# Designs tried in a protein design run: designed miniproteins, single chains. Part 108

Each design is a single chain, and the fold is of that chain. pLDDT is the mean over its residues in the fold that is shown.

## One batch from the design tools (miniprotein)

Design m3740
Fold by ESMFold2-Fast:
Structure m3740 (fold): chain A 74 residues (1-74)
Amino acid sequence: MSLDEIADKILELLKKVLSEETVKEIEEYAELFKKDPEAHIAAFRRKVAEAIIKEKVPLEVQEEIQRLLEQMAA
């Protein structure tokens, strides 16, 4: 699975459980990550994790997102 596909799958899952404003913020970080993965992977991962905590995302969805984040190259 490409890095772009992983980012898009994370966004798709988040769109189902997060507010539109939070999703738009994460979409901006996803675009930066797609342009330069090495420079932006840490920021993208951090923003996704912060959103999960803030919006009380169900554990099963959290586990799916974490699995996708782990597939991204360091």
Scores: mean pLDDT 78

Design m3741
Fold by ESMFold2-Fast:
Structure m3741 (fold): chain A 100 residues (1-100)
Amino acid sequence: SSMDEEREKLREEALRLGKEISLLYEAFKKNRDKFSEEQKEEVSRLIAEFLRLYSEIEELVNDPNLDEKGLEEMRKLIERMREIKERLAKILEENGIPLP
């Protein structure tokens, strides 16, 4: 169905973003001592939020009763993951760390 196709596309986008965020976080951890305490706390909060968002997306993806409202919720969660990715990349760039 068109809903199943949209679900799969959103699943693939979330997986791609999750991998990209994980790579940014690994780059952060490797260079952790180069960041301010404020930046370390911000990264910790962003990663905690990312893990919650990813868990919520996995729950929606595995819902056999997923409707259009559930798909809209997935899109909003994925958009927030994109914002987290962009903020992590900016924090790395501000400290001269090359993006992975």
Scores: mean pLDDT 90

Design m3742
Fold by ESMFold2-Fast:
Structure m3742 (fold): chain A 69 residues (1-69)
Amino acid sequence: SAQEEKAAEEAAKILAEAVGEEKGEGLGAAMGQAGQVGGEEGARKAAREAEKMGVPREAAEEAARAGAE
């Protein structure tokens, strides 16, 4: 859907700036999906997993907010 596409794109942009475009695209898509399925809580869980994979906390939290839209 357009909302999922927008959320994934915004999250991917934020993550690409932090960890590079290839990783950012994959993580952004996963975070957008988590936000659409689980709302804000789903996106926050995805952000915690991204932090475990080396994404800076600020970038992960900002991407989670974008993914929940």
Scores: mean pLDDT 71

Design m3743
Fold by ESMFold2-Fast:
Structure m3743 (fold): chain A 66 residues (1-66)
Amino acid sequence: GALAAAGAAGSGAAQTLLAQGKPVDAEIAAREARRVAAASGLDVSEEDARQGGEIGLRSAKAGRGA
């Protein structure tokens, strides 16, 4: 669903920003998640993008070992 798509996109965005040494938070992840979803033809609500972005960011941070 939309929340899962937002979470995946948010995780990818967070990983990219973290790899570049840039600060990233749930709001930035949510904004990028919505942009990526829209580019794929998916329309996610702002609330779904924020929740998905937060979940994605947590997942990205938990998987970070580099």
Scores: mean pLDDT 73

Design m3744
Fold by ESMFold2-Fast:
Structure m3744 (fold): chain A 92 residues (1-92)
Amino acid sequence: LPPFVDTLSLVGKILLTILSRGGRATASELAETLNVSQSTVTRTLNNLVQLGLLRKEIVNGVTVYVLTETGIEWLLLRSSPEVREYALSLLG
């Protein structure tokens, strides 16, 4: 992740990291990438699912968190110009 990601809240870091991984990630992948405990990441992910910014899918018995259109819009609106440009580059 680019250095400017360190200026983001945990929510912004999670959403941008999921986007950088093609819009999907597991809690363990996010915990490792962000150097945050898996329990903290999982709690935040479940809150983001309740808010409609993420959805849960079960793939081969593994819980995968998928970025929604609402989550992408939230990230773009609540980000610095540098984060927004990076996110747009990941969307195509």
Scores: mean pLDDT 79

Design m3745
Fold by ESMFold2-Fast:
Structure m3745 (fold): chain A 83 residues (1-83)
Amino acid sequence: MIKVGDYVKVTLPDGRVLGGKVLEVNDDNTVVLELTDPKTGRVYTVTGIIGPDGKTISIKSPVSGEIVTATLISKEEYDKIVG
C-alpha cells in the first residue's frame, strides 16, 4: 500500500524519467507527489489518484498534460534518478 515517504518513478511518453516522493495520502485515494525532473532540476507538486490495484498512481503530467502512471520504487532507484 502507498504511504507518505514512499518513492515513485514516472516515465513520460518521450522517455524522460521523473523521480517522486509521496507527500500526502488521503482517505479518498488521492495522493500528493513531489516530482523532480533531473534534466531541468524543476520540482513539481502534483495530485494523483491511486489505482484499483493499490500499487499505481495516475497523474496528469506537469510537463505534457497527458495522463501518466507513477509506480513505487526504492530509495536507491529514486537516488539514481535525481541524485
Scores: mean pLDDT 82

Design m3746
Fold by ESMFold2-Fast:
Structure m3746 (fold): chain A 80 residues (1-80)
Amino acid sequence: SKIEEIRKLAEEAIAKEKNESLRSFIKSLEDEVIELLEKKDYEKALETIERAIEIAKEVFSEEDYKFFKEFAEKVKKIIE
């Protein structure tokens, strides 16, 4: 399922990441997106991902932002 694919991506990203703030941010996005998918609110799930990418650009380093964006784009592709 799409939910299982997203959970696996988040688990792998969190396992590879050393920045605890970024790990928490990834987990928060995972939880929000999964809740929206369970409600079948696909448009809001995509909007939530796009908003998270914008926030990450402002609050994380260039390297951490790039890592997060790659993760977020993969999540977006699963939903689309």
Scores: mean pLDDT 87

Design m3747
Fold by ESMFold2-Fast:
Structure m3747 (fold): chain A 84 residues (1-84)
Amino acid sequence: SETVKELKKVLDENRELARELLRRAPPELLPEAIARLLEVIGLEFELELAVKKNDEEKIKEILKRAKELKEEIERLLAEVEALL
């Protein structure tokens, strides 16, 4: 339950970051921005399935990937800022 709450928070943060990335991205980075947004959506779907199955190990794997994805989106946002 606590892990699921943390994961939902990270996924919500990733969604906000991915939307900001999509808003700011130049045409050259749009494919990467879209790919990251789709991955956020995919992880949310995987979480729903893992919770339904009570698969605690899968939930932990999703949390790890969600945290990695957050770092990747933040890095892409930093690259966009550097192009100013």
Scores: mean pLDDT 85

Design m3748
Fold by ESMFold2-Fast:
Structure m3748 (fold): chain A 93 residues (1-93)
Amino acid sequence: MEEEKKIIEEQLERAIKTEKNEELKKKLEEIYNTEDKEELLKRLEELYEKLKESDPEMAEIIKIAMKKLKEDFENNIESAKHALALAELTLHS
């Protein structure tokens, strides 16, 4: 459990530090500051639709994050934000 979160955080830190794309940085900041359940779910659904055919592994991560967020918002909000950030990084790369 701890290891997965650490890998995502390290990946995000490296991407933010090395990437000069202001639009991507802004998207990551917007995701990190979003605390609205409906907005997070909408963003996850939009990314799932974009990735389900091109990157089914990433789409599955998003699907799991959506399910967990629907079941327990308070305990899964950070995991959902990490899944969104990882998906945005995947689309940018």
Scores: mean pLDDT 73

Design m3749
Fold by ESMFold2-Fast:
Structure m3749 (fold): chain A 93 residues (1-93)
Amino acid sequence: MEETFKEVVELVKKGASVEEIARYLQEKLGLDPETARFVAALVKAAIARLEGNEEEADKYRQLAQRHATRAAPLTGPIPDEAIDDVVEDIKKL
């Protein structure tokens, strides 16, 4: 998990799209497409926040919310704290 998370963070820093990261997660971890897109968008939101780009962070948060709902119908809103938790995990890398 930690090695895969580090690889995802590096892909985001290289400018990889949500679809490219989701494909990597599907191939590496066997995630379903909507869960993979959710994780990809959430990591992109966290990195945008770390870079001080709150507009981009909100864009990816909204995308992550859409994919979370498709992966698990009736999933509630993604709390802002969930993005901050990912930010703290990225800082530990």
Scores: mean pLDDT 78

Design m3750
Fold by ESMFold2-Fast:
Structure m3750 (fold): chain A 64 residues (1-64)
Amino acid sequence: SKEIIERAKKAKKEFIEKYKNDEEKVKEYEELEKRIIELAKSEDPLDRGVAEVGVASMEASLKS
């Protein structure tokens, strides 16, 4: 889904801006973004569902 891909990119950008001094967290979120984008490009509804849950978790971690 294009929406999930855009949400993942936005969440990663916001996370890097917020946690730029935490190299391990930044790397983990870059890897998570890559996985979510791969799943979101799948035509399998299950893969897209996993991507949606993943991006929601990324977004939730940005709420303080």
Scores: mean pLDDT 79

Design m3751
Fold by ESMFold2-Fast:
Structure m3751 (fold): chain A 81 residues (1-81)
Amino acid sequence: GKLEEAKKLVIEAQNLLKQGNALEAARKAYEALRLGMEALREGEDVTEAIGVVISAIGIQYQAKLLGEKQGDKEAIEEAEK
């Protein structure tokens, strides 16, 4: 379901962040946030959905900081969604 897809996207975003790929990390984190919020709205496992949303927001913040360090304006813009 949407929650399981969001959890996979969080893992992918974390791995991209470790690889120094701020832009793709921000994109995957945004997808995870969107799906996590949809799962929360639909009344799927609220605790897990909240966990995904918090993780995604944290990754977006880290991606923004990395993008700023790299001078990647596209990554910064993506992370601010």
Scores: mean pLDDT 82

Design m3752
Fold by ESMFold2-Fast:
Structure m3752 (fold): chain A 55 residues (1-55)
Amino acid sequence: LREEMEAAGLTEKELAFLAGISEETVRDAISGKKTLTPEQRARVEGAIAAARAAK
């Protein structure tokens, strides 16, 4: 997740905004403290994929 986010050129704040979740939720998910719901995970993965495709 973190590696994919950094490869897309996104910060935790930008990813949170694009996925519609809190920065704390993104940070906790990256650190392994929290598991994203399937819906949150889909939004996060979609945001990363879109950012990487845009370059």
Scores: mean pLDDT 77

Design m3753
Fold by ESMFold2-Fast:
Structure m3753 (fold): chain A 67 residues (1-67)
Amino acid sequence: MKLGEPVEIGGVLHIGAHVPEGTDLEEAARELAEELGIEVESIEVEGNVATVRGRKDGRPVVITVEE
């Protein structure tokens, strides 16, 4: 998994990651959230993108995992 640099926009932390083709996007997104200590509220998979919405220390976080 290749991680992009985390960026905070409007009080929300955005983290992007790229994974190889054929990766289980939901599982990869869940594993990344656990590694980063993020409390997961929802995981949505659409096409080649998984989006995690969650919180870390009460702050909103969005993780996007792309194939």
Scores: mean pLDDT 79

Design m3754
Fold by ESMFold2-Fast:
Structure m3754 (fold): chain A 91 residues (1-91)
Amino acid sequence: SVEEFLRLVEELLERLRELFRQPQTPRTRLLALVLLLALSTELELAIRQGIPKEVIREVIERLRELAREAPPEIAAEIEKVVRDLEELIEK
C-alpha cells in the first residue's frame, strides 16, 4: 500500500537524518550507507509493485533534500540513487 510504503520511507529518512547529526566516524558512515541501501531497495521494490510514479517522484525530491543535509560522501551516494531511480521510472 502507498501509506505503508510512505511510513517506511519516513522511518528510513528520519534514521538517516539522525546519523547526519552525529559526529562523523567510519561507523556512522557505514550505517548511513546501509540505511541508504535499504531505502533504495524499498524504492525499487515499490516501483516494481506499481506504486504510482507521482509518489516515487515525491520521494526522489525528499532524497534530494536529504542530500543537501548529508556529509559530502553520503550526498554523492544519495545523488547516485536518485539518478538510478529516475532512469527506472522513465522506462
Scores: mean pLDDT 85

Design m3755
Fold by ESMFold2-Fast:
Structure m3755 (fold): chain A 67 residues (1-67)
Amino acid sequence: MMEEEIKKLVKKAVEDALSRGLSVEQAADTATLLVIRDLRARGIKVSPEMAKKIYEWALEEAEKLKS
């Protein structure tokens, strides 16, 4: 389903951002913007609520990977 696909994109984007030396907050912000951009490029409409949910997933992943 779309949610699982988005979560996979978030995880990859967060891993890449952290590997480049970004902080947890910077990685979450960068990953969120990249995932939203990718979804929109694929013709998927991203609501403000979905964008917030994506950010929460990105922040959670960044915190897990840094711990």
Scores: mean pLDDT 83

Design m3756
Fold by ESMFold2-Fast:
Structure m3756 (fold): chain A 91 residues (1-91)
Amino acid sequence: MKKVYEVKLKEGSIVGQLLGLKPGKYTIELTEESIVIKDEKGNIVAEGKKEGSLLKITSKVSGKVTYMSLEGFISALELAEHYGTAEVKEI
């Protein structure tokens, strides 16, 4: 299954901190095997692939590597939206 989200990250976002991304608009393409994050210009700023039970996500702008489950990533987005540190829209 493939999901595509338009996400506006605000200052203090846990998702931004985990992925080394600054506030701004991003598009996130998410599957069971991979994640691709693009900025508003369409440049890939982070990408990840499943290694074992976790996604290994690498930021192309900071070089930061983060490991998390698919469920953990979705929960982090939902938590950020709930606390008003991200706006999330499925497209």
Scores: mean pLDDT 81

Design m3757
Fold by ESMFold2-Fast:
Structure m3757 (fold): chain A 65 residues (1-65)
Amino acid sequence: MTVVEVPEDLPEEIKRRMEEVARQQEEQQRLVDDPTASPEEIRAAAERLERLIRELVELLERHRE
């Protein structure tokens, strides 16, 4: 599978946050695909992803505005 690169037009801080979101999305997907993972573990990973996305969105809003 090909790794998705973050856009290079963004500041380093935003790129790092996007990479964290991408890694967390991969981890979340891996947990969903893992038959030994509990629903609680999946929810905890989803909560981390949600927080990272919120922080990324806020940074993008500040950068664009």
Scores: mean pLDDT 74

Design m3758
Fold by ESMFold2-Fast:
Structure m3758 (fold): chain A 80 residues (1-80)
Amino acid sequence: MIEEIKKHLENIKKEYLDLAKERLSPEQVAELEKRMDKIIEETMKKIEEAYKNKDYQGIVKALIDFRKKMYKALEEALAA
């Protein structure tokens, strides 16, 4: 389950980076990727802690917050 969630987050990252590559320089894409990697790392830590505590609402909240942060990162990168 945890590994499947991580793969899902990595797939979202790939999708957003593929979109970004159409408009952004390689340097801007690399910066966006680093930001997205940090978001994934922070989200996985929250999911693992919530799972350990059987806090299913915490897992859902972490996934919602992940989507918001990823979209904001992409939006800010595309605006630059």
Scores: mean pLDDT 84

Design m3759
Fold by ESMFold2-Fast:
Formats: C-alpha cells, structure tokens, sequence
Structure m3759 (fold): chain A 71 residues (1-71)
C-alpha cells in the first residue's frame, strides 16, 4: 500500500539522516540528499507526480524535526 511505502521510506531516511549527522554532514546537505533519494524511490515505484511533492515534503519535514532535536 501507499501508506506502507511511505512508512518504509520515512524510517529508512530517518536512519540515514542520523548516520549522516553523526559523520559530520551539514543539515542542509542531509536534507538535500533525503529529498532527492525520496523523489528517486517514489518515481521508481511509479507514484504519480502530483503525489510525490506532498510525500517528499512530509518525509523531509520529519527528517528536519529529527535534525533540530539532535542539534
């Protein structure tokens, strides 16, 4: 389902963001990489373009909240 796909990508991106921060990557770079990888994964899975923007914004928003909590 779409909800299961979003949940899986979200969990993977949160883990990657934390690892990138621990390796000293700047938050701006982390958010850029998360956004691009999320777009790529959603496109690969055939998610319609009109839905990609909202899903990416949701996932990037959650990563941003995590990074703000860890800073």
Amino acid sequence: SMDELIKKITEEQLKKAKEMLEKGEPPVTILRKVAQETIDKLTEKGVPDDKIHDIVSEIVGRVKELLEELL
Scores: mean pLDDT 87

Design m3760
Fold by ESMFold2-Fast:
Structure m3760 (fold): chain A 81 residues (1-81)
Amino acid sequence: KEEIKKRREALAKQFELLATDSPNPELAKVLREAAEAIKNNDYDKAISLLKQAMELAKDNPVIRQLLEIFIKEVEKIKKEE
C-alpha cells in the first residue's frame, strides 16, 4: 500500500516536471491534468490524458518514449491496486 502510494506520488511529480519543462502549453496542460488524475486515483483518466499527450508530442520521439513508459507504469499501479 505504501509502495503503491509512493509510486503514484513519484509519477505525478514526473508529469508535473515534464509539464513545467515543456514549451508546448497544450502538452503542459494535459500532463498537469494527468498528474491530478493520478492523485485522485483515476487511472483510466490518467492513461487517456497520457495518450492525448503522446499525440501532441508525435514529432518528438524522446518525449513519446517517456510518455509510453509513464502509461505502462500507470497500468501496473492500476493492476496492483
Scores: mean pLDDT 82

Design m3761
Fold by ESMFold2-Fast:
Structure m3761 (fold): chain A 62 residues (1-62)
Amino acid sequence: LMSQLSPETQELVNQAIEEAKKLESRGKQASVVTATAIRLSTVHSPQEVLNAMKVMVETLDS
């Protein structure tokens, strides 16, 4: 099934990716992804959080 994010989640994911890309440290990039996922988990469903993490990891790992 295709992963789909709400517009709000997509915006937060895009912002997190941009911030992570500015960081040269792999550890700092991972901390941004983790912090964003934790923040999303308090507002959005687990499925939405997993979809957001997929987008962030795929973009940063590319």
Scores: mean pLDDT 74

Design m3762
Fold by ESMFold2-Fast:
Structure m3762 (fold): chain A 65 residues (1-65)
Amino acid sequence: SSMLEKKAIELLDKAGVLLALGREDEALALLQSGGMSREQAQEVLRLIREGRADEALELIKQALE
């Protein structure tokens, strides 16, 4: 749905900014508040760190189904 995609993009963008600022714990908390488990949130941040943003977005979308 368009609402799920919008939420996933917002979470990805905000988490990426926090990670770039060295605020990894805040990025994890943000993703978890969005509905992700800690393990899913950690995997999203790993994918962002590796430059695999498209895969990170798909994981967020899958977690928010």
Scores: mean pLDDT 87

Design m3763
Fold by ESMFold2-Fast:
Structure m3763 (fold): chain A 70 residues (1-70)
Amino acid sequence: SRLGTLLLFAEHVLNSARGVLEILEKKAKEAIENGDFEKAKRILDMIEQVRRGIAETERYIAELRKELEA
């Protein structure tokens, strides 16, 4: 079904975003440890954007799952 395909795609996007978040968190830690606070600030801003995208995608997945259960 179209809903099943959208759910699979959304879950793939979510997993990819979580992977990006892990990489950014590691890079932010490395930047802080190296005293590169300008780089750390840029990465932390990116982390906040990715976290917002994850939350929106999780909400979308929850909605799709409700539609599939109906």
Scores: mean pLDDT 88

Design m3764
Fold by ESMFold2-Fast:
Structure m3764 (fold): chain A 74 residues (1-74)
Amino acid sequence: MLSPEQQQIIDEIESLVKLAKQYIEQGDLEKAETLVKAAKALAEQTKDTLSPEDLERIEKMIKEAEKLLEKAKK
C-alpha cells in the first residue's frame, strides 16, 4: 500500500495533468505547457520514491497530455 507521502505525490501529478488537459481544451496552451512541465519535473524528482507500476502509470498520463498539447499547438 502507498505511504501518505507517495499518495500525495501521485495526487499532485494527477491534478497537474488534469488541469493541463483542461487548459488544452480551453485553448490556453501556454498554461497547459507550464503544467505539463511541472508534472514531468515532479515525476522525475520523485521517481525513486514511487513504485515502478505507479511511475509507469504517471508517465503514461504525462505523455498523453504532451501528445494532446502537441496536436493543439499545430
Scores: mean pLDDT 81

Design m3765
Fold by ESMFold2-Fast:
Structure m3765 (fold): chain A 96 residues (1-96)
Amino acid sequence: MEKAAEAFAELLKERSTDPQKVADLLRKMADAIEANDLDGVKKAYTELSLLPGLQPVPATPETDKLFTELTIAAYGGIFSKDLAEFLRLVAEKLLE
């Protein structure tokens, strides 16, 4: 988990001009996952995709799959606590 979070944080640092705002949105997304708040997850993800340096994010199979899993997990109430923890760890590494 930590090594994958570091790699993802590195990618976001490279693309983003506002690491603090990216970290805040990742934490909001994690909070929404833990609350089974699908609308909250979607709102946070939409705001993230509109940040300078992150738009347009090319659709990749990995990005589409991750968002789909995230949406299904939050909607179904079968969300992974590990996913929320992963997003929080990425936010922490992003601010280092």
Scores: mean pLDDT 67

Design m3766
Fold by ESMFold2-Fast:
Structure m3766 (fold): chain A 74 residues (1-74)
Amino acid sequence: ADPEEIWREAELALALIDAAVTLNAIDKGKATPEELQRTLRRLEEALQLAKSYGDEVTAKALEDYIARLREALA
C-alpha cells in the first residue's frame, strides 16, 4: 500500500462526504453562504486531484456536486 494513494483516496472520500452533508444542510435550510463557499472550494480542489490521476468516476461525481452547490449560491 502506498501512503500517497491512501491519502488521495481519503481526501476524495472526505470531499464527497462534505458535499453530501452540505447538500443535506441546503435541503433543511440550514446551510450558510460561507459553508457553501468553503465546500465548493474543497470540491474544486478535489476535482483537480481526481482528474490529475484519471479517476473519471469520482471526477464526474464531484462535477455534479459542484454544479448543485453553484445553483444553490445563484
Scores: mean pLDDT 82

Design m3767
Fold by ESMFold2-Fast:
Structure m3767 (fold): chain A 89 residues (1-89)
Amino acid sequence: SLKEKVEQLIEEAKNAKTMEEVKKVIDKIEELLKTLDLPPEVRLQVEVEIAMARIVLGISKITGEDLTELAAKLALRAAELLLEALEKK
């Protein structure tokens, strides 16, 4: 189910230990956003968290600072917002 796919993304985000793993989670969330009918405010919140995660990964790459955990937390927040939206009426 769609809910199971989002729950899987939450688990993947919690277990992400590399920038590549975080990028895969972000990509999967963005693919789900293309197929989901979400309230505009929820969509915007998810997109903001994803954009922040991408910025953090970009800063990590440019500076050499390991910001993987911060990026993973932002991706996790995006996935949790999706799950909450799917569970609310």
Scores: mean pLDDT 85

Design m3768
Fold by ESMFold2-Fast:
Structure m3768 (fold): chain A 72 residues (1-72)
Amino acid sequence: MVYLPSEIRGIVKNLLDKKLKGKDHVILKYSELPIVDPTSIGILKSVIKEYEANNNYTYTELEDSFEFTKIK
């Protein structure tokens, strides 16, 4: 199935909201994304930057996942 960038962005944002809500440390695996390709990973990174700015988390990119840690 072909996803539009806006659809992938919405899905990723919902996943981040669910996983990070009330958590200080979370690992989001690429396997949790609807599509694991360079385009989807690029969209994930853009959403993470927006989320980081708004929700007081920092992140580290790993080979198969992203690690989120609350700044405080």
Scores: mean pLDDT 70

Design m3769
Fold by ESMFold2-Fast:
Structure m3769 (fold): chain A 80 residues (1-80)
Amino acid sequence: EIADIGLDLMDPAVRAARKELIETKKKLEEVEKNMQTDEDRARYEQLKGELAAKETEYNALREKSKQDNPLGYKALEAEV
């Protein structure tokens, strides 16, 4: 729903960053589901850090896109 609405306002760079974020999140969930050893826990913490870094980059790109099209984003906010 929000993803579909955001589609019309997201540029290709924001979309690419989102794809990387989703991929990293899936890897994190897979490690968490199969966590059994200290090595798995170390991998989980590593991926968690990578996810946080990618979320920061994605949020920065979204804010830039928002500044480039403020009227479009304001219209989305008005429906909440």
Scores: mean pLDDT 69

Design m3770
Fold by ESMFold2-Fast:
Structure m3770 (fold): chain A 98 residues (1-98)
Amino acid sequence: VDPDAVAREAARGAAGTFEDSARYLEKGDLQKASNLYVAGLILAAEALYYTTDPEQRRLIEEAIKKAREGGKAMDAGDVETAISLFREAAELLRRAAE
């Protein structure tokens, strides 16, 4: 198994999942957004586990940090901040998947 290929696939999956979480927050579906946030963290952690590249690792770690800040904003009812942070996390994960 190519660990870098697994890391890129997991990073792409996490990016799409955080983007979907932001989309459900825009619709006011907090339950679906929360479930997608958790799923995105699991996929991002998988990408972090398999990555062998220091720059890819840095991008994934920064994405996880942004996603967690977004989760805290979501729990506090700051939906706009949560949407912004989940989209920032998705962009970092797309860059990691390059």
Scores: mean pLDDT 90

Design m3771
Fold by ESMFold2-Fast:
Structure m3771 (fold): chain A 57 residues (1-57)
Amino acid sequence: SAERNAEIQEALRRVGIHSAADVRALEAAGQEHVLRDLARRLGVSVGTLKRAARGLP
């Protein structure tokens, strides 16, 4: 839902992810655990986080 997607995007911003490019930078830095931990806390897949990040901005 749009509402849930907005919640996920806000959670991403709180951990410093403001775009899909930030996700790629995080993975390149070997910090993929940040995405896994966030996904666990939100009850979604890492794929769902990455799709939400593609909607930023």
Scores: mean pLDDT 81

Design m3772
Fold by ESMFold2-Fast:
Structure m3772 (fold): chain A 78 residues (1-78)
Amino acid sequence: SAAAEAEREERLAEAARRGYEEGRRLAREGIAEEEQERLIAAGREAERTFSDADPEQQVEYAYTAGLGLGIQEERARR
């Protein structure tokens, strides 16, 4: 249904936003370089596998992709 699709899209967008903000925060707080690289790599993997994942896994992947992107963008500012 349209309502279920809208709810799913809202959950995905929210997860991605939360991940992005958290990723930027972690990078600003200076988490270890190796941890930053792991999270960025995990985010890229989540993006690659996203379309083949089930709906619940897609929410987790959206968060993980956002997290990696947030770290990457904060690193680029330094």
Scores: mean pLDDT 86

Design m3773
Fold by ESMFold2-Fast:
Structure m3773 (fold): chain A 81 residues (1-81)
Amino acid sequence: GLKKSGELMKKEVPEVVKREREELPDMTPRQQLLRSVSLRIMASSLEFVSQYMDEETKKELLENAKELLEVAKELEEAAEK
């Protein structure tokens, strides 16, 4: 259910953000652009799911979505080298 998905996203998204930043220097421009699109879709999914969560989980999912969008922007800027 959405509640279970929200709790899983709360736990897993910070690890995704960390891995993307660690891998960023070794990615090709094409990989950077594809990853940025994937992260933007993931952020939109978090914002959607957040509407069905309790206030505490909603706040954390929205913060995770913001972090995903920032990493997507970093990937886009790196691809424009």
Scores: mean pLDDT 80

Design m3774
Fold by ESMFold2-Fast:
Structure m3774 (fold): chain A 68 residues (1-68)
Amino acid sequence: SGKKGAEAAARLAEAGDAAGAATAAGHVYQNSKKSGADKELARKAAEAGQAGDAAGARHYARLSMEAA
């Protein structure tokens, strides 16, 4: 399940590590439930982190963790 990965991504984003959050969220996106909300939110977190948007990465990573 993606729950543990989403939790890790949320914690990294909360700590201000946008790159780490993006990497962790990307792993959740690849390994989450086929049509789960956690997968889509993890993708958005990874995209925000890759763009350097730490606040966006944190927001979506947290939502992904809560949905998982």
Scores: mean pLDDT 68

Design m3775
Fold by ESMFold2-Fast:
Structure m3775 (fold): chain A 95 residues (1-95)
Amino acid sequence: DLAARLDAVVARAEAEIRAIKGLAPDEVAALIATIRRARDAALAALPAIVERYMTVAGFPEEEARAKAEALALDEVEAIAAMAIAIAKLIARRLE
């Protein structure tokens, strides 16, 4: 299900950020909180995105839901990748 797939994205990103040396605990917590907020926002927005795919694009509910879920995954993956990139940049400043 989507929630479990998003949770897997969050868990992988958390593990990667925690593996980066040179970050302060508060910096790690802030980056992880950003990814978790993105996950929560994606789930909260899902019904509205499904509705838009149905009413604006004319997709059947099943296809609209599949497209909305794919978009939610892509958005959370993108935010996770950005957070990891920021973590690496912060770590470089402490070299």
Scores: mean pLDDT 88

